Designed miniproteins, single chains, continued (4). Designs and how they scored, part 47

Each design is a single chain, and the fold is of that chain. pLDDT is the mean over its residues in the fold that is shown.

## One batch from the design tools (miniprotein)

Design m13615
Fold by ESMFold2-Fast:
Structure m13615 (fold): chain A 90 residues (1-90)
Amino acid sequence: SGQDIVDQYRQQIDDIRDNTMRQMSDAYSNGSSNTTIQNIYVDGSDQITQVQTDAINDPRLTDDQRVQIAQYVMDQISRMSDYRDSIIQS
């Protein structure tokens, strides 16, 4: 179903989010610069945005399902941004 495809895209986004947050956490724990942490965040956000682009180009999805993925992308990027901000604030 279209919902199964949406769930697959959400899983890809979750995997990128979890990997990005882990990399930011590891960088912070290792005393890496704020620039290094910011670069990890940007890379992860770019990867999630690429998943959204793949979904836009997926002919199996409806426009409403693409909107669901776009909203999920925004929510997960926001979550990563909040985490980044929590660890780079002195």
Scores: mean pLDDT 90

Design m13616
Fold by ESMFold2-Fast:
Structure m13616 (fold): chain A 91 residues (1-91)
Amino acid sequence: RLEEAEKLVGERLSAFADRVAARLTPEQAKRFRDAVGEASSLIGAGMRRGKLDEAFEKAADLVVQAVPELADEARETIRSAGEEAKRLLDA
């Protein structure tokens, strides 16, 4: 279900943002929030167009480029959200 998958991705990215915000400077937090917003939009568009894998890969790259200090955490969070979204869409 598309709406459930979009909600799940949004919740996972929001939780990730909250988890790491306290560890970032104000400048890093702004870049991170902007990148997460762009990533969320890109993932939503990818889900609607059936290009989920490509969308998640590009979303991960956007967040990593904004905050390279969190590259591993960002990639893992987006990958995990992608796998859960795929399960909902395949159900």
Scores: mean pLDDT 76

Design m13617
Fold by ESMFold2-Fast:
Structure m13617 (fold): chain A 70 residues (1-70)
Amino acid sequence: SEAEQLYQQGNALLEQGRELFAQGKYEEALALYEQAIALYQQALAIKENPETRINLVSAQYFLELVREKL
């Protein structure tokens, strides 16, 4: 489904963002976290899903952490 594809794309960007954060590439990590959040929000707008909601909250948490570094 479209919602499932958006969720998987969001997961891929969240993982990439976390790797960049670990490397100290905070501006690049920020961009990927923002993109992941947008994809999760689009997925939820199509179909509510508890796993997508949990990953959205996680992405928002990591976004706050990277903002502390900028």
Scores: mean pLDDT 91

Design m13618
Fold by ESMFold2-Fast:
Structure m13618 (fold): chain A 78 residues (1-78)
Amino acid sequence: SAAEEEAIERELLALLFRLREAADAGDVPTALALVRQIADLVRRHGLDVAKLRAALEKILADRPELRAQALAIVDERA
C-alpha cells in the first residue's frame, strides 16, 4: 500500500541519515551495523539494490574505505 511504501521510505531515509552521522563521527562499527540494517530492509521489501548502491556511493563519497566496506555488505546481504 502507499502508506506501507511511505513508512519504508521514511525508515530507509532515517537509517541513511544515521549512517552519515556515524561516518562523520568516525564510528565505523556503528556505520557498518547501519549498512547491514539498510541492506536487510532493502532485501526484505524487494527494493532497488542499484539505487541503494548509488545512494551509498553519494553519501560516503568522502569516505572511500567505509564506502568500499558498505558496498561489499550490500552485495553480500541485499
Scores: mean pLDDT 88

Design m13619
Fold by ESMFold2-Fast:
Structure m13619 (fold): chain A 65 residues (1-65)
Amino acid sequence: SMEEIEEAAKKYLEEFGDLVTEKEAAEFLKSQGLDESLAKEVRKKALEILVEEGIKLLVEGVEKV
């Protein structure tokens, strides 16, 4: 569900502290035992979380995507 996608995005951001590309999100989801087809949604959720956490961090994250 969408909640599982959000949890995966939060876990990835906790681990790396940056935005994920669609491919990296897919690989991460697969490594966590989750559906890799949700990579695009996880990436979108990761961006939304970064906006909530801090604008300064978001600027850095977007630069690396």
Scores: mean pLDDT 68

Design m13620
Fold by ESMFold2-Fast:
Structure m13620 (fold): chain A 55 residues (1-55)
Amino acid sequence: MASPSELEFARRLTRRELEEGASDEELAAMIAYYEQHNPELAAVMREVVEELRAA
């Protein structure tokens, strides 16, 4: 299970990518990479994308 610091890293990284104007393809590639290595981080990244795009 991912640590709280790892989950916060994933949230911060995803917010930064969105603030920098990352495309849907760029975000999908990043999430796919983490899905292979740390699926819990990938899940948190998807949550951040959904939250920011729903606004």
Scores: mean pLDDT 79

Design m13621
Fold by ESMFold2-Fast:
Structure m13621 (fold): chain A 90 residues (1-90)
Amino acid sequence: ARDAELVARVEALLAEARASTDPAERIRLLQEALDLVRQLTDRAARVALLQRIRAELMRLLTDPSLTREQILQVIGLLLQVIGELFDLES
């Protein structure tokens, strides 16, 4: 039940991030999604949602309006997601 509620919240945050045109808001939403994914006990759900967060972070890096600070924030989040995926898929 709790994992299902967390999954629904992460999916809502990912949808909001995809719909947002503000890089700062997109970074905040993806950080919140990552924090919620870390609370999941279901490994398969964690892997699937981490892969989706990775895709959204990679997409965000193509935004030409990102500041230097925002690029570094996105790279930092992307490295965290990649590290967690390696640990879960190993």
Scores: mean pLDDT 87

Design m13622
Fold by ESMFold2-Fast:
Order: structure tokens, then sequence, then C-alpha cells
Structure m13622 (fold): chain A 70 residues (1-70)
């Protein structure tokens, strides 16, 4: 039911920078900022701890999607 729309990576390091997910037409994006923190597309903090793996970023995006009212 939850679909991964895309994964954004740093071209030099291969480090995951962001993940977009979708469910029932509802889209959520989690994106890591330069300070190591991860935010959603509206600027809400999702994680203060650096997220370095694709699996962790997907988890944050999925949790954010399920908690989002829109």
Amino acid sequence: SIKILGIHRNVKSGEVLGVGVEKDGKIFVAYRHGNGETYDHTGNLLSKEPVTTEEEMIKLAVEGLEASPY
C-alpha cells in the first residue's frame, strides 16, 4: 500500500539525502539537511540524529506519512 516514489542521493558520497513516499494519493517527503537533522517538506523536524541509511530514511518518511493529517 505504501509506495516509494523516489530516493535522492549525494552524487559524490552515495549518501541518502531524501525519500518520497505515497499512500492513497497522500505524499510525504523526508529530507536530510546539512546540519545532519532530517525534516519533512513543511519544515517539521523528524530526527535530530543523523540518518545515513536508505532504510532509516524510508522509515522516517513512512512514519511521517502515517502521522500526517494531509
Scores: mean pLDDT 79

Design m13623
Fold by ESMFold2-Fast:
Structure m13623 (fold): chain A 77 residues (1-77)
Amino acid sequence: MEEKAEEAFKRLEELEKLVKEGKLEREKAEAEALDLLVNELGIDLSDALRAINAAFKGDYEKARKIIEESLKRLEER
């Protein structure tokens, strides 16, 4: 679980970096981040949107916590 959260977090950080460098449009980065969190990790859409919003505002600690708590809820259910 921690490893999946770590990988997702790194991919979100990479997507933001690509947007900052002008290599990827923000809308496309947000769509890829949403696909990663919802379709690859199974995170709820609302939690995924909150995590993406936090990450793109630079609040990486909040984004990471949302991802970790969402994955923990999925594992414990």
Scores: mean pLDDT 77

Design m13624
Fold by ESMFold2-Fast:
Structure m13624 (fold): chain A 88 residues (1-88)
Amino acid sequence: SKERKLILRAIALELAAIGLIIEAEKNKDILSPETYAEILRLAEEAIEHARKAIEAAEAGKLEEAEKLLEEAEAHLERARALLKEALA
């Protein structure tokens, strides 16, 4: 179902964001304090949006869930790009 696909996508995004937080923490001595803080903030926002997307999907609010997932993905992509740039 569309609901199940949205929930699975949200779970995958949450896990990816948690993974980025762990990677940023392991590399905090290489990252500037500003870059570290920005990566954490973006990853935390992605987790929050993903969790809200699960709630929206379970409530049958599929359009709201899709928008929340798009926002979560955008935050995650930004965080990933910052980490890649800092570690290059």
Scores: mean pLDDT 90

Design m13625
Fold by ESMFold2-Fast:
Structure m13625 (fold): chain A 100 residues (1-100)
Amino acid sequence: MEKVFEIAKEALKEVAEKFNIPKEKVDAIIKVSETMLEMFKEGLMSEEDLIPLPKEVEELINELPEEFKLVARIFASSMKYYNVPLEAIIEFLELLKEKA
């Protein structure tokens, strides 16, 4: 889990540079995603509590290895909440698949 989260953070930072996403927004996405993952581990949160994702994003997440799916869904939901462009979310998931 820790290794998967670190890979997701790296992928987010790379995508943020390409799409000129402010550092403050990137830091917020990471913090929220970390908190959500901790809540999932403690049984305080389920997938139903996450922001609904577009079908295209869901399909990309389903192509990831099992150990990446939850972290990817959490990050994608956080990115959507902070109004990150869909194209950036897609590139994040494609990059995550490549690093898996």
Scores: mean pLDDT 83

Design m13626
Fold by ESMFold2-Fast:
Structure m13626 (fold): chain A 99 residues (1-99)
Amino acid sequence: EKELIERFLKNAEALAEEFGEEELFEAARELAEEYKLPPYAYTLSIRDLAASGLAIRRKKEGLPSLTSDEILEEIENMSLEELIELARLFIENREEWNK
């Protein structure tokens, strides 16, 4: 579970870099500063945080874990506002997820 999330975050980060989504990394840093998150959060894109938030949502709904490709399919068409909402869900539930 933890390793799967780490893999999704790494894949999302690599894709954001490939597609020139640097603004998403900047949004994630701003969000991390707002919530006083650990240093690693300053290096994540908003899509990375949103991917974790989506995984938390699915876990709460009793749905099977998503692959990296399925995560990308779900979040690639989301607006920045929707991505921020999922990122907030992850941040607010991160202690529960980290167990």
Scores: mean pLDDT 66

Design m13627
Fold by ESMFold2-Fast:
Structure m13627 (fold): chain A 85 residues (1-85)
Amino acid sequence: SKQDEVRELLKRYDELVDRAQKLLEEAEASTDPEKKRQLLEEVRKLVEEMLEIADELDSLGFDGLGRIIRGRALSILDRIDTLEQ
């Protein structure tokens, strides 16, 4: 059902957010510029997956959830930009 698809997408989204938060914390704590760069690149890939989930939710008619996820993804990208400087 559409409800089962939405539930699975939201579960994947939660897992991606948790992984991104852990990697951002590791990047912030890192004194190695190369390690920090690699961690932030991994977070960018997780954000791409979050945006794919937002698009899938839109296609299922859940535009409100898609907007929330995009907002979160943009916040994570903003934090990456701050940490890269």
Scores: mean pLDDT 90

Design m13628
Fold by ESMFold2-Fast:
Structure m13628 (fold): chain A 100 residues (1-100)
Amino acid sequence: SRAEILRLLQEAIGLLLEAYDKAKDPELKKLLQEAGYYVDLARQLVLDEAPPAEILRELEKALELLKKARELAQKMGDTELSKLIDEAIELVKRARELVE
C-alpha cells in the first residue's frame, strides 16, 4: 500500500539521519546524505503518485549509495553504523518490493 511504502521510507530517512549524526568520516557522511536525498525524493514521488518506474529509479540510486556506505563503515570497524545502514537498506528494499 502507499501508506506502508511511505512509512518504510520515513523510517529509513530517520535511520539515515541517525547514521549521519554518528558518522565522523567525511566520505561516509557524504554517501549517507546523498542516499537520504534519493530516499526522500522517492518518498515525494510516492506522495505525488508518480509512475512506479520513476520511484524505483530513485530507490535504486539510494540502495547503490547505501551499499557503498555500508562497505565503508565495515572497513572502518564501526559496527553500530553498519547496523543502522543495514536496517535502512532493508527498509528501502521492502519499499522497493511494494512499489511493484
Scores: mean pLDDT 91

Design m13629
Fold by ESMFold2-Fast:
Structure m13629 (fold): chain A 92 residues (1-92)
Amino acid sequence: SRLELLEELVERLGEAVRAGDEAEFEEILRELERLGFVSEAEVLRLLTEARRRLAAGAPLEELEEELERRLPELSPEAQELVRAMLRAIREL
């Protein structure tokens, strides 16, 4: 189902963040956009910026606060992606 596919991509996104796999992260974002789960350019920018800041050693607390602040403004599918990234950050 569409929900099962989203759940798989959400899990893979979290794994890519934990592994620091930039190529896999970007491939998953392209797949999510292709499937229409993330059509908002702002969501793609938010996730890409968060990953880049994480790779640069930004304070985890600041990243968590910024992502959590944006959650209420996003679609349900986009919220699941941001929550997956938050979980991955908390597991670092």
Scores: mean pLDDT 78

Design m13630
Fold by ESMFold2-Fast:
Structure m13630 (fold): chain A 70 residues (1-70)
Amino acid sequence: SMKEEREKQAKEYRELAEQYFKKGTELRNLAEKKLADESKKEEGIELQKQADIYFQQGMVYRGSAEILEA
């Protein structure tokens, strides 16, 4: 049914959002460690940018799930 298909898709988007948020958090934590080391500051800045991309994509997936659940 259309309801069952929407529920399945919403679940998949929620799982994707969780994966992207987890990866974003891991990258942010790594960035913080790199930024504490002056010799690795540039690497830390790049990791922060990567973390932001993962968080933005996670929010998109969460929003998609919320629309399907409405």
Scores: mean pLDDT 89

Design m13631
Fold by ESMFold2-Fast:
Structure m13631 (fold): chain A 73 residues (1-73)
Amino acid sequence: SVSEYVALELILIGAELDIELAERGSSFGLENARISLRTLRALLAELPADHPLRPRFEALAARLEEVIAKAEA
């Protein structure tokens, strides 16, 4: 549905903002990045293999993992 697709798109936009804030040293952004990573992983487990947003979810999950790892180094 359009509503479901829009909701997924908004989640991706939120994750991108969390990455930006965390990269700038925001503790709020870092905490939100951890929450976003858990959410993206849960959604990826449920998304069909052929879902058009899957590559974007996978790319953002990898970016969230990277930014969290760098902040915890």
Scores: mean pLDDT 85

Design m13632
Fold by ESMFold2-Fast:
Formats: C-alpha cells, sequence, structure tokens
Structure m13632 (fold): chain A 74 residues (1-74)
C-alpha cells in the first residue's frame, strides 16, 4: 500500500542517517501520483475524489479510502 511504501522509505532514510521527509508532504506526493495513475486507468470518480483530498491534506486516511474503493470496483 502507499502507506506501507511511505513507512518503508522513512525507515530506510532513518536507518541511513538521512533526513526524514515531512510525512504529510510525502503522503501528499504519493496521493498525487496515485491520482494520475488511477485517473488514466479509469478508476471510479469516488476513488479519485479521495486521492485528490489526500493530495491536498496529506492525510493517509483518504489514501486508504480511495484504495478500498478501487479494490471493491476491481
Amino acid sequence: SMNDEIIAEHTRLSQAGEPVPDGKKAMSAAAEKALKVYKKMGAPQEALDKFEEAAKTGDGNYISEGSDIVMQAS
């Protein structure tokens, strides 16, 4: 999941002694990427709305909600 990818990247950076990015900013960037990909794939507008909200707020709950809608539609 995107949350798992963000956590994994933060863990990697922390272990390497690199600066850890702002979690909300990282989630916002991940949501923007997901929005572009899922829009091209013809995902339901309901899911796209959730990813757009996640991109604006950096709230991972919207990423989870959008992913659930995509999985239910698949």
Scores: mean pLDDT 73

Design m13633
Fold by ESMFold2-Fast:
Structure m13633 (fold): chain A 85 residues (1-85)
Amino acid sequence: LSPELEEDITIGMARIALAVVKKYAPKLIAERDVAGLQADIRLLETAIENLEKAPKSPEKEKLLKELREQRERLRAALAAILAAQ
């Protein structure tokens, strides 16, 4: 693939991961769904790792920031749920 097309695909996949987590994670947290939260955290981690390998762009930096913020929120929620078990 051309570097431009590869970057576009990587950014698109990261946007999908972020959208899925934003839509479903609040319900998973409310339901204390440990397995669901662990799956969403893995989805965000994979998206971050793939996006970090792409060339620097404003879209990449913004998306990395949002993905890392969501990952930290889910990790904190999961840690709180597990500590209460």
Scores: mean pLDDT 85

Design m13634
Fold by ESMFold2-Fast:
Structure m13634 (fold): chain A 94 residues (1-94)
Amino acid sequence: MTREQLEEAAETLRKKLEEAFKNKDEKTLQTGIFSLALVHSKLNEELELPKELEPYKKETIKKIKENIEKGKAAEEVNEEAIKELEEALKVLEK
């Protein structure tokens, strides 16, 4: 992925989060926050979220931690998926 492609992805995700917030779409907000955190991890940049998204950020962090625990406990461990979850978590907790 080029830097330009990652920046475009971040802008697209921010617009999707604004739309999802207006529609009260909690699942899209959680997924969008996760995806945006991954993009910011790849850009090596800090993620600043609007204050109104703080409850969804907290829920996303909780879901990521649960998914990491479940992924590590699985009989077949998807190491790449766990790594992406850990990278997103690192961005969201900073």
Scores: mean pLDDT 81

Design m13635
Fold by ESMFold2-Fast:
Structure m13635 (fold): chain A 67 residues (1-67)
Amino acid sequence: MGGKETQELLQYIEEKGKISARELAEKFGLSPSTVSAALRRAEGLGILERTADGRYVIADKEKAEKL
C-alpha cells in the first residue's frame, strides 16, 4: 500500500476512535489480511495500539498524520 492509502486508513480510525480490521476492510474494499498487515505495521511503529477486544486506536497522532 502507498503512503496516501495508509494515511486514509489512519484518518478513518481516528474519526471512528476505535475500529476492527474487518470494518476497515469493508470500508476500503480491501482483504482482511491486507488491512491486518497494515495495522500490525502501524502498531509496530507506535502509530496504533491494539485494544483487549482486538480493535485499534490511534496511539501517536503526529506519526499518523505524517504517513
Scores: mean pLDDT 75

Design m13636
Fold by ESMFold2-Fast:
Structure m13636 (fold): chain A 69 residues (1-69)
Amino acid sequence: AEPSPARREALLDITRKVRELLEKEGDDNFVDIAIRAAEEVLKEYQSRGDEEKAAEAQRMLDAITANAA
């Protein structure tokens, strides 16, 4: 099944933030960068009141954190 527009946009926003952080902080662990990117995107969606995109970003953050252990 095709992902929802909210899920697709959250993935794109997190991907862009990961690239931004990798270019800025090239010596950091990739997993730490991915967690930070997801946290920043989640915070942005929460500040805008976009509950659907915030829920998708939270799911991605939870998945990254669970698989980092």
Scores: mean pLDDT 77

Design m13637
Fold by ESMFold2-Fast:
Structure m13637 (fold): chain A 87 residues (1-87)
Amino acid sequence: SDEEELLKAFRLYQIGLQLADEVAKYDPELAEKVRKEIEEIFQKFLNGEISLDEAKERMKKILDEVAKRIPQLKETVENAKKAIDEL
């Protein structure tokens, strides 16, 4: 249902924001960029511009970039990807 999809999208948004907080411990400038990209994904979903599956894929791309730039967050990224896959 649309309500179930919205709840999943909100959970995806929360996973992303938690990741941005972890990124901020290493690179505050990258964390701000990540937060902005996550907000843009969520807004596009709310506006009907992208599906939940597209939002999940775009989020995973952000996660891959974070793991590449901050190798110390590789396990955090892997855990976030698992959480996204469960949505």
Scores: mean pLDDT 89

Design m13638
Fold by ESMFold2-Fast:
Structure m13638 (fold): chain A 82 residues (1-82)
Amino acid sequence: FELISHLLRAAIDYAFAKNTPDPEKREQYLKEAEEHLRRAREIAREKYGTDDVGLAISIEILEHFKNLPREEALKRAEELRG
C-alpha cells in the first residue's frame, strides 16, 4: 500500500496546487507532490523491480487486495496491460 499511498498524496497535492489562489502555497504543494512521486519511483524500483510505476501499482493492488504472492501479482499485472 506504500506505493499507492505516495501516488494518492501526490495527486492530492497537485489538486491543491491547481486550486490554490496563493502562489507560495502552490509552490509548496508542487514540491510535496514531486517528493511523493520520487518516493513512488523508488518503491517501484526497489520493491517491485520496475521503472513502470503503473505496473508497480497493479502489482501492489493484486498483492494487497487479492493476497497474491509477488510473482503471481506481477504476472496478473502484465495481463492487465494486454
Scores: mean pLDDT 78

Design m13639
Fold by ESMFold2-Fast:
Structure m13639 (fold): chain A 64 residues (1-64)
Amino acid sequence: SLEEAIKRAEEEGYKVGIESNGNLKVVQSKLDELYAEAKERFGPLAAEQIKLAASFGAGKGILE
């Protein structure tokens, strides 16, 4: 699940929109790392959804 993939990435040290002023702003810099990891471990669909969410500024929506 995409939600689980993002949650685990966050546990491993990737911050996904948990900054006080950040939705997916933090993800923008980490997007490449998160995308590569998600693609390898959780599948290409999960990685693509993360990238798409960043474009739309879904922020925390992708955690649930």
Scores: mean pLDDT 55

Design m13640
Fold by ESMFold2-Fast:
Structure m13640 (fold): chain A 80 residues (1-80)
Amino acid sequence: SLKKAVEEALKAVREILASDYSEEQKRIFVIAELTLAAIYAFLQGDYEGAAKLHRIADAVAAGMPLEEVIKQLEELLKEL
């Protein structure tokens, strides 16, 4: 389900942010996790959920603070 994909992405993002990787490495890993979650949502027919996840990934690529990703994913989970 989209809910499970978002829960898994949120867990992965929290683990990435808690790691000792550089800010740039964390940004790349977060984009990868969000993109994977978007692909999963798309394959399950949830095009709106996929689009929302892809927009968060695009925002991260454009410089959105990584801590903001957690808030965005938590808000998305409340809608599911």
Scores: mean pLDDT 87

Design m13641
Fold by ESMFold2-Fast:
Structure m13641 (fold): chain A 90 residues (1-90)
Amino acid sequence: SLAELRRLLDRTIEEIQKAKSKDEIINVLRKAAEELRERFPDDPRARRVVQALETIINEIKANPDMPVDEIKERVIDTLRAIRRRLEAEA
């Protein structure tokens, strides 16, 4: 359901806020993507979120010199934008 997708994103944002390293951020995002694939395999909204999470992970890996605080800010902003899109009427 849309409410479960939003709850997963809210939990992911909270876990990113608590992360203390780049590796922790990547692990939180990977775990979220895996949970989305398992719980919502046929939901096109969940598939789009998974693709966005994979893109974020790749961007983090491509920018090894980016400070953890900057990564957290960018990731949280992206996740909040995804959450807002999920609240839009279909």
Scores: mean pLDDT 84

Design m13642
Fold by ESMFold2-Fast:
Structure m13642 (fold): chain A 70 residues (1-70)
Amino acid sequence: SEAEKTLLKIGLLTLVENSTEFVIERIEARAKQYGVTPDQAALIAQNRADSATTKQQRQNLYQQYLKLQS
């Protein structure tokens, strides 16, 4: 069903979000310990922005799923 397809997409995005967040946290911790160049700081910021986009996509799909269940 359409609801089942949406639920599977939410599950996949949740796995990506959790994995990405874990990696970013470790990179940021290392950056705080050793310092970073401006280029490295820009890459960390881009990874955070990409993570925020994934979270927003998951939230949008969850709202769609709720509408399909009503």
Scores: mean pLDDT 71

Design m13643
Fold by ESMFold2-Fast:
Structure m13643 (fold): chain A 90 residues (1-90)
Amino acid sequence: SLSPEELARAIITTFEAEVKKLLDAKDEQAMLKFVDVLKEEIDELLSLLSREDQRAFAEALERLLAEHPELPEEVREKLREIIARIKEKI
């Protein structure tokens, strides 16, 4: 079985990989749908993570925004909302 730390790392890595995959496909509608699902599920996801892992997740999303200016503005705005939600829980 995965430790909570291993689960947190797997979740963060999986989200980053999926966003990059959707960026490569240039499927803006799929990216929006993915981010909407993440926003709806964020509270449940955060309940599985330590405070340190929640902070690491927020930092990973902030890096994604900084490294990918090509992200559609609607996706960027929703990611900022998710980051703000995570920071409220820390």
Scores: mean pLDDT 79

Design m13644
Fold by ESMFold2-Fast:
Structure m13644 (fold): chain A 89 residues (1-89)
Amino acid sequence: SELEELEKRALELEQEAIAAWEEAKKVMSPAQLAQVTAEVNALLQQAVAEISPLASDPSQRLQLLQGAIEFAERLKAIYEKAIAEAKAA
């Protein structure tokens, strides 16, 4: 089903974001870590504000998963960019 495919994609992105974060922690300077932490916190605040209202309504599950996937992709991109910048320095 569409919901099962989105749930699978959300889990895959979660695993990819975790892996990217673990790599980023190993290569970032303390200054880069502080900047990335601030950017991630801002993204998480936005995600809570946009996704939280959808969580209480089962009819919004599709929209909830789509939103979660979008934010997971953005989170992964933040970490991947940080890794690339750290390795280029």
Scores: mean pLDDT 85

Design m13645
Fold by ESMFold2-Fast:
Structure m13645 (fold): chain A 75 residues (1-75)
Amino acid sequence: MKVEELTPLEKAVLRLLYEHGPMTAEEIAEKLGVSLRDVLRAIQRLVNKGLVEVIPGPLSRYRLTEEGKKVVEEM
């Protein structure tokens, strides 16, 4: 995966999940000071790239995949 192909928001989401572990989209939006809509769009792109995955539960949480962790280490 090419780090230069990621938007600033996608990079911020990846770093946040690397630092804090699994988070909800709402928690990510609050910590980054961006809209829930923009976070959900970034998460959708990251899931499509295989860098983030959904943890099933009563409230969906998102975590880095093995590939996602490697991408953060390149940043």
Scores: mean pLDDT 83

Design m13646
Fold by ESMFold2-Fast:
Structure m13646 (fold): chain A 100 residues (1-100)
Amino acid sequence: ALSPAEKKILELVEETKKKLIEAIDKKDEKTALELLKEFEEEVQKILEGDPSIPSEKKKKIAELILEFRVEVSEAVKNKDYEKAKELIDEFEKKLKEILS
Protein backbone atom coordinates (compact mmCIF):
# COMPACT_ATOMS: atom_id res chain seq x y z
CA ALA A 1 0.00 0.00 0.00
CA LEU A 2 1.16 3.57 -0.71
CA SER A 3 2.14 5.74 2.27
CA PRO A 4 0.73 9.30 2.56
CA ALA A 5 4.15 10.62 1.46
CA GLU A 6 4.23 8.28 -1.59
CA LYS A 7 0.72 9.52 -2.53
CA LYS A 8 1.97 13.14 -2.22
CA ILE A 9 4.90 12.29 -4.53
CA LEU A 10 2.51 10.82 -7.16
CA GLU A 11 0.24 13.90 -6.86
CA LEU A 12 3.29 16.18 -7.28
CA VAL A 13 4.36 14.15 -10.37
CA GLU A 14 0.92 14.71 -11.99
CA GLU A 15 0.99 18.47 -11.21
CA THR A 16 4.61 18.87 -12.39
CA LYS A 17 4.05 16.80 -15.57
CA LYS A 18 1.13 19.06 -16.57
CA LYS A 19 3.13 22.28 -16.00
CA LEU A 20 6.30 20.86 -17.58
CA ILE A 21 4.49 19.74 -20.78
CA GLU A 22 2.87 23.22 -21.00
CA ALA A 23 6.32 24.88 -20.70
CA ILE A 24 7.78 22.50 -23.34
CA ASP A 25 4.85 23.16 -25.73
CA LYS A 26 5.53 26.92 -25.33
CA LYS A 27 9.29 26.26 -25.85
CA ASP A 28 9.87 28.01 -22.50
CA GLU A 29 13.26 26.50 -21.55
CA LYS A 30 13.69 28.72 -18.45
CA THR A 31 10.34 27.67 -16.94
CA ALA A 32 10.94 23.98 -17.79
CA LEU A 33 14.36 23.99 -16.06
CA GLU A 34 12.95 25.79 -12.98
CA LEU A 35 10.04 23.28 -12.72
CA LEU A 36 12.54 20.37 -12.80
CA LYS A 37 14.59 21.96 -9.99
CA GLU A 38 11.49 22.71 -7.86
CA PHE A 39 10.21 19.14 -8.40
CA GLU A 40 13.52 17.60 -7.23
CA GLU A 41 13.66 19.88 -4.14
CA GLU A 42 10.01 19.21 -3.18
CA VAL A 43 10.31 15.39 -3.54
CA GLN A 44 13.53 15.48 -1.47
CA LYS A 45 11.66 17.35 1.32
CA ILE A 46 8.82 14.78 1.24
CA LEU A 47 11.28 11.86 1.41
CA GLU A 48 13.31 13.44 4.27
CA GLY A 49 10.09 14.13 6.22
CA ASP A 50 8.78 10.53 6.17
CA PRO A 51 10.69 7.90 8.21
CA SER A 52 8.16 5.20 7.15
CA ILE A 53 9.69 4.96 3.65
CA PRO A 54 12.62 2.46 3.61
CA SER A 55 16.04 4.10 3.04
CA GLU A 56 16.72 1.83 0.01
CA LYS A 57 13.44 3.01 -1.59
CA LYS A 58 14.31 6.68 -0.86
CA LYS A 59 17.70 6.15 -2.56
CA LYS A 60 16.06 4.63 -5.68
CA ILE A 61 13.56 7.52 -5.89
CA ALA A 62 16.32 10.14 -5.42
CA GLU A 63 18.53 8.49 -8.09
CA LEU A 64 15.60 8.29 -10.55
CA ILE A 65 14.73 11.99 -10.00
CA LEU A 66 18.37 13.07 -10.48
CA GLU A 67 18.57 11.06 -13.74
CA PHE A 68 15.21 12.54 -14.85
CA ARG A 69 16.31 16.14 -14.19
CA VAL A 70 19.66 15.67 -16.00
CA GLU A 71 18.16 13.93 -19.07
CA VAL A 72 15.12 16.23 -19.50
CA SER A 73 17.29 19.35 -18.93
CA GLU A 74 19.68 18.16 -21.68
CA ALA A 75 16.79 17.42 -24.10
CA VAL A 76 15.20 20.86 -23.44
CA LYS A 77 18.57 22.68 -23.87
CA ASN A 78 19.05 20.80 -27.18
CA LYS A 79 15.47 21.84 -28.22
CA ASP A 80 14.57 18.13 -28.53
CA TYR A 81 11.08 18.64 -27.11
CA GLU A 82 9.74 15.28 -28.35
CA LYS A 83 12.54 13.46 -26.48
CA ALA A 84 11.80 15.59 -23.39
CA LYS A 85 8.14 14.42 -23.43
CA GLU A 86 9.23 10.78 -23.96
CA LEU A 87 11.59 11.05 -20.94
CA ILE A 88 8.74 12.48 -18.79
CA ASP A 89 6.49 9.49 -19.65
CA GLU A 90 9.32 6.99 -19.00
CA PHE A 91 10.08 8.67 -15.64
CA GLU A 92 6.42 8.43 -14.53
CA LYS A 93 6.36 4.72 -15.47
CA LYS A 94 9.63 3.95 -13.62
CA LEU A 95 8.55 5.91 -10.53
CA LYS A 96 5.20 4.06 -10.34
CA GLU A 97 7.13 0.75 -10.53
CA ILE A 98 9.33 1.82 -7.55
CA LEU A 99 6.24 2.96 -5.57
CA SER A 100 4.38 -0.34 -6.22
Scores: mean pLDDT 86

Design m13647
Fold by ESMFold2-Fast:
Structure m13647 (fold): chain A 69 residues (1-69)
Amino acid sequence: AKELIERGQKLLVEGLVLRAQGDREKAAQLISEAMSLFQEALKQGASPEEIRRAIEEAEREAAERVAAL
């Protein structure tokens, strides 16, 4: 479960950064993959609160990376 959350968070960060850069197709693919990993983590016993926190952390990291571009 933890490994799926970590991978999902990483993919969500990359997807959000690419979306900000205008690469909509690749961004949509990575964001979709991240959401699928979070859904699988939930099936393996991860809490909804743990997933929500990972999404919030990814959004924060993506915002910081976009600001640095």
Scores: mean pLDDT 83

Design m13648
Fold by ESMFold2-Fast:
Structure m13648 (fold): chain A 79 residues (1-79)
Amino acid sequence: MPEIIKKAIEEAKKDKDPKLSRAKLEALEEIKAAYERGVLDEEEVEEYIKKILESKNAREALMIEVDIAVKELRAVILG
């Protein structure tokens, strides 16, 4: 696991809103899975982490998770 993902998980755990914290952690788990499968490179991981940590509500974090999941699915089907 890249250090940047691990650091982002620790930051997400500190979020004051439990629902937002959970959504951010779920999105970060998708980033980890996509990175381990070679779907995201290190620069893409950094960009997505920034977007997730900047999310102000659970819906924003979920939309980022969905975008990553779609990229993973596309890579599996079309790769």
Scores: mean pLDDT 80

Design m13649
Fold by ESMFold2-Fast:
Structure m13649 (fold): chain A 67 residues (1-67)
Amino acid sequence: DEIDYVKEVGDKIAERATQLGREELSQRAKEAADKAVEAIKNNDVEGFLEAKREIQRLRDEIDALEA
């Protein structure tokens, strides 16, 4: 299930951000996951790819904070 997968990825990123005390990044992760879910529901390929890029950027930012 694409929607469940996207929500799981977003939740994991949000949890990591919260553990680092970065609630703003946690909120952005949730918003990016929500946008990806909306794009899937609307069959919006471009919107989905943009949301995936945002999720990847957030993951990279969190990984840099943990280093």
Scores: mean pLDDT 82

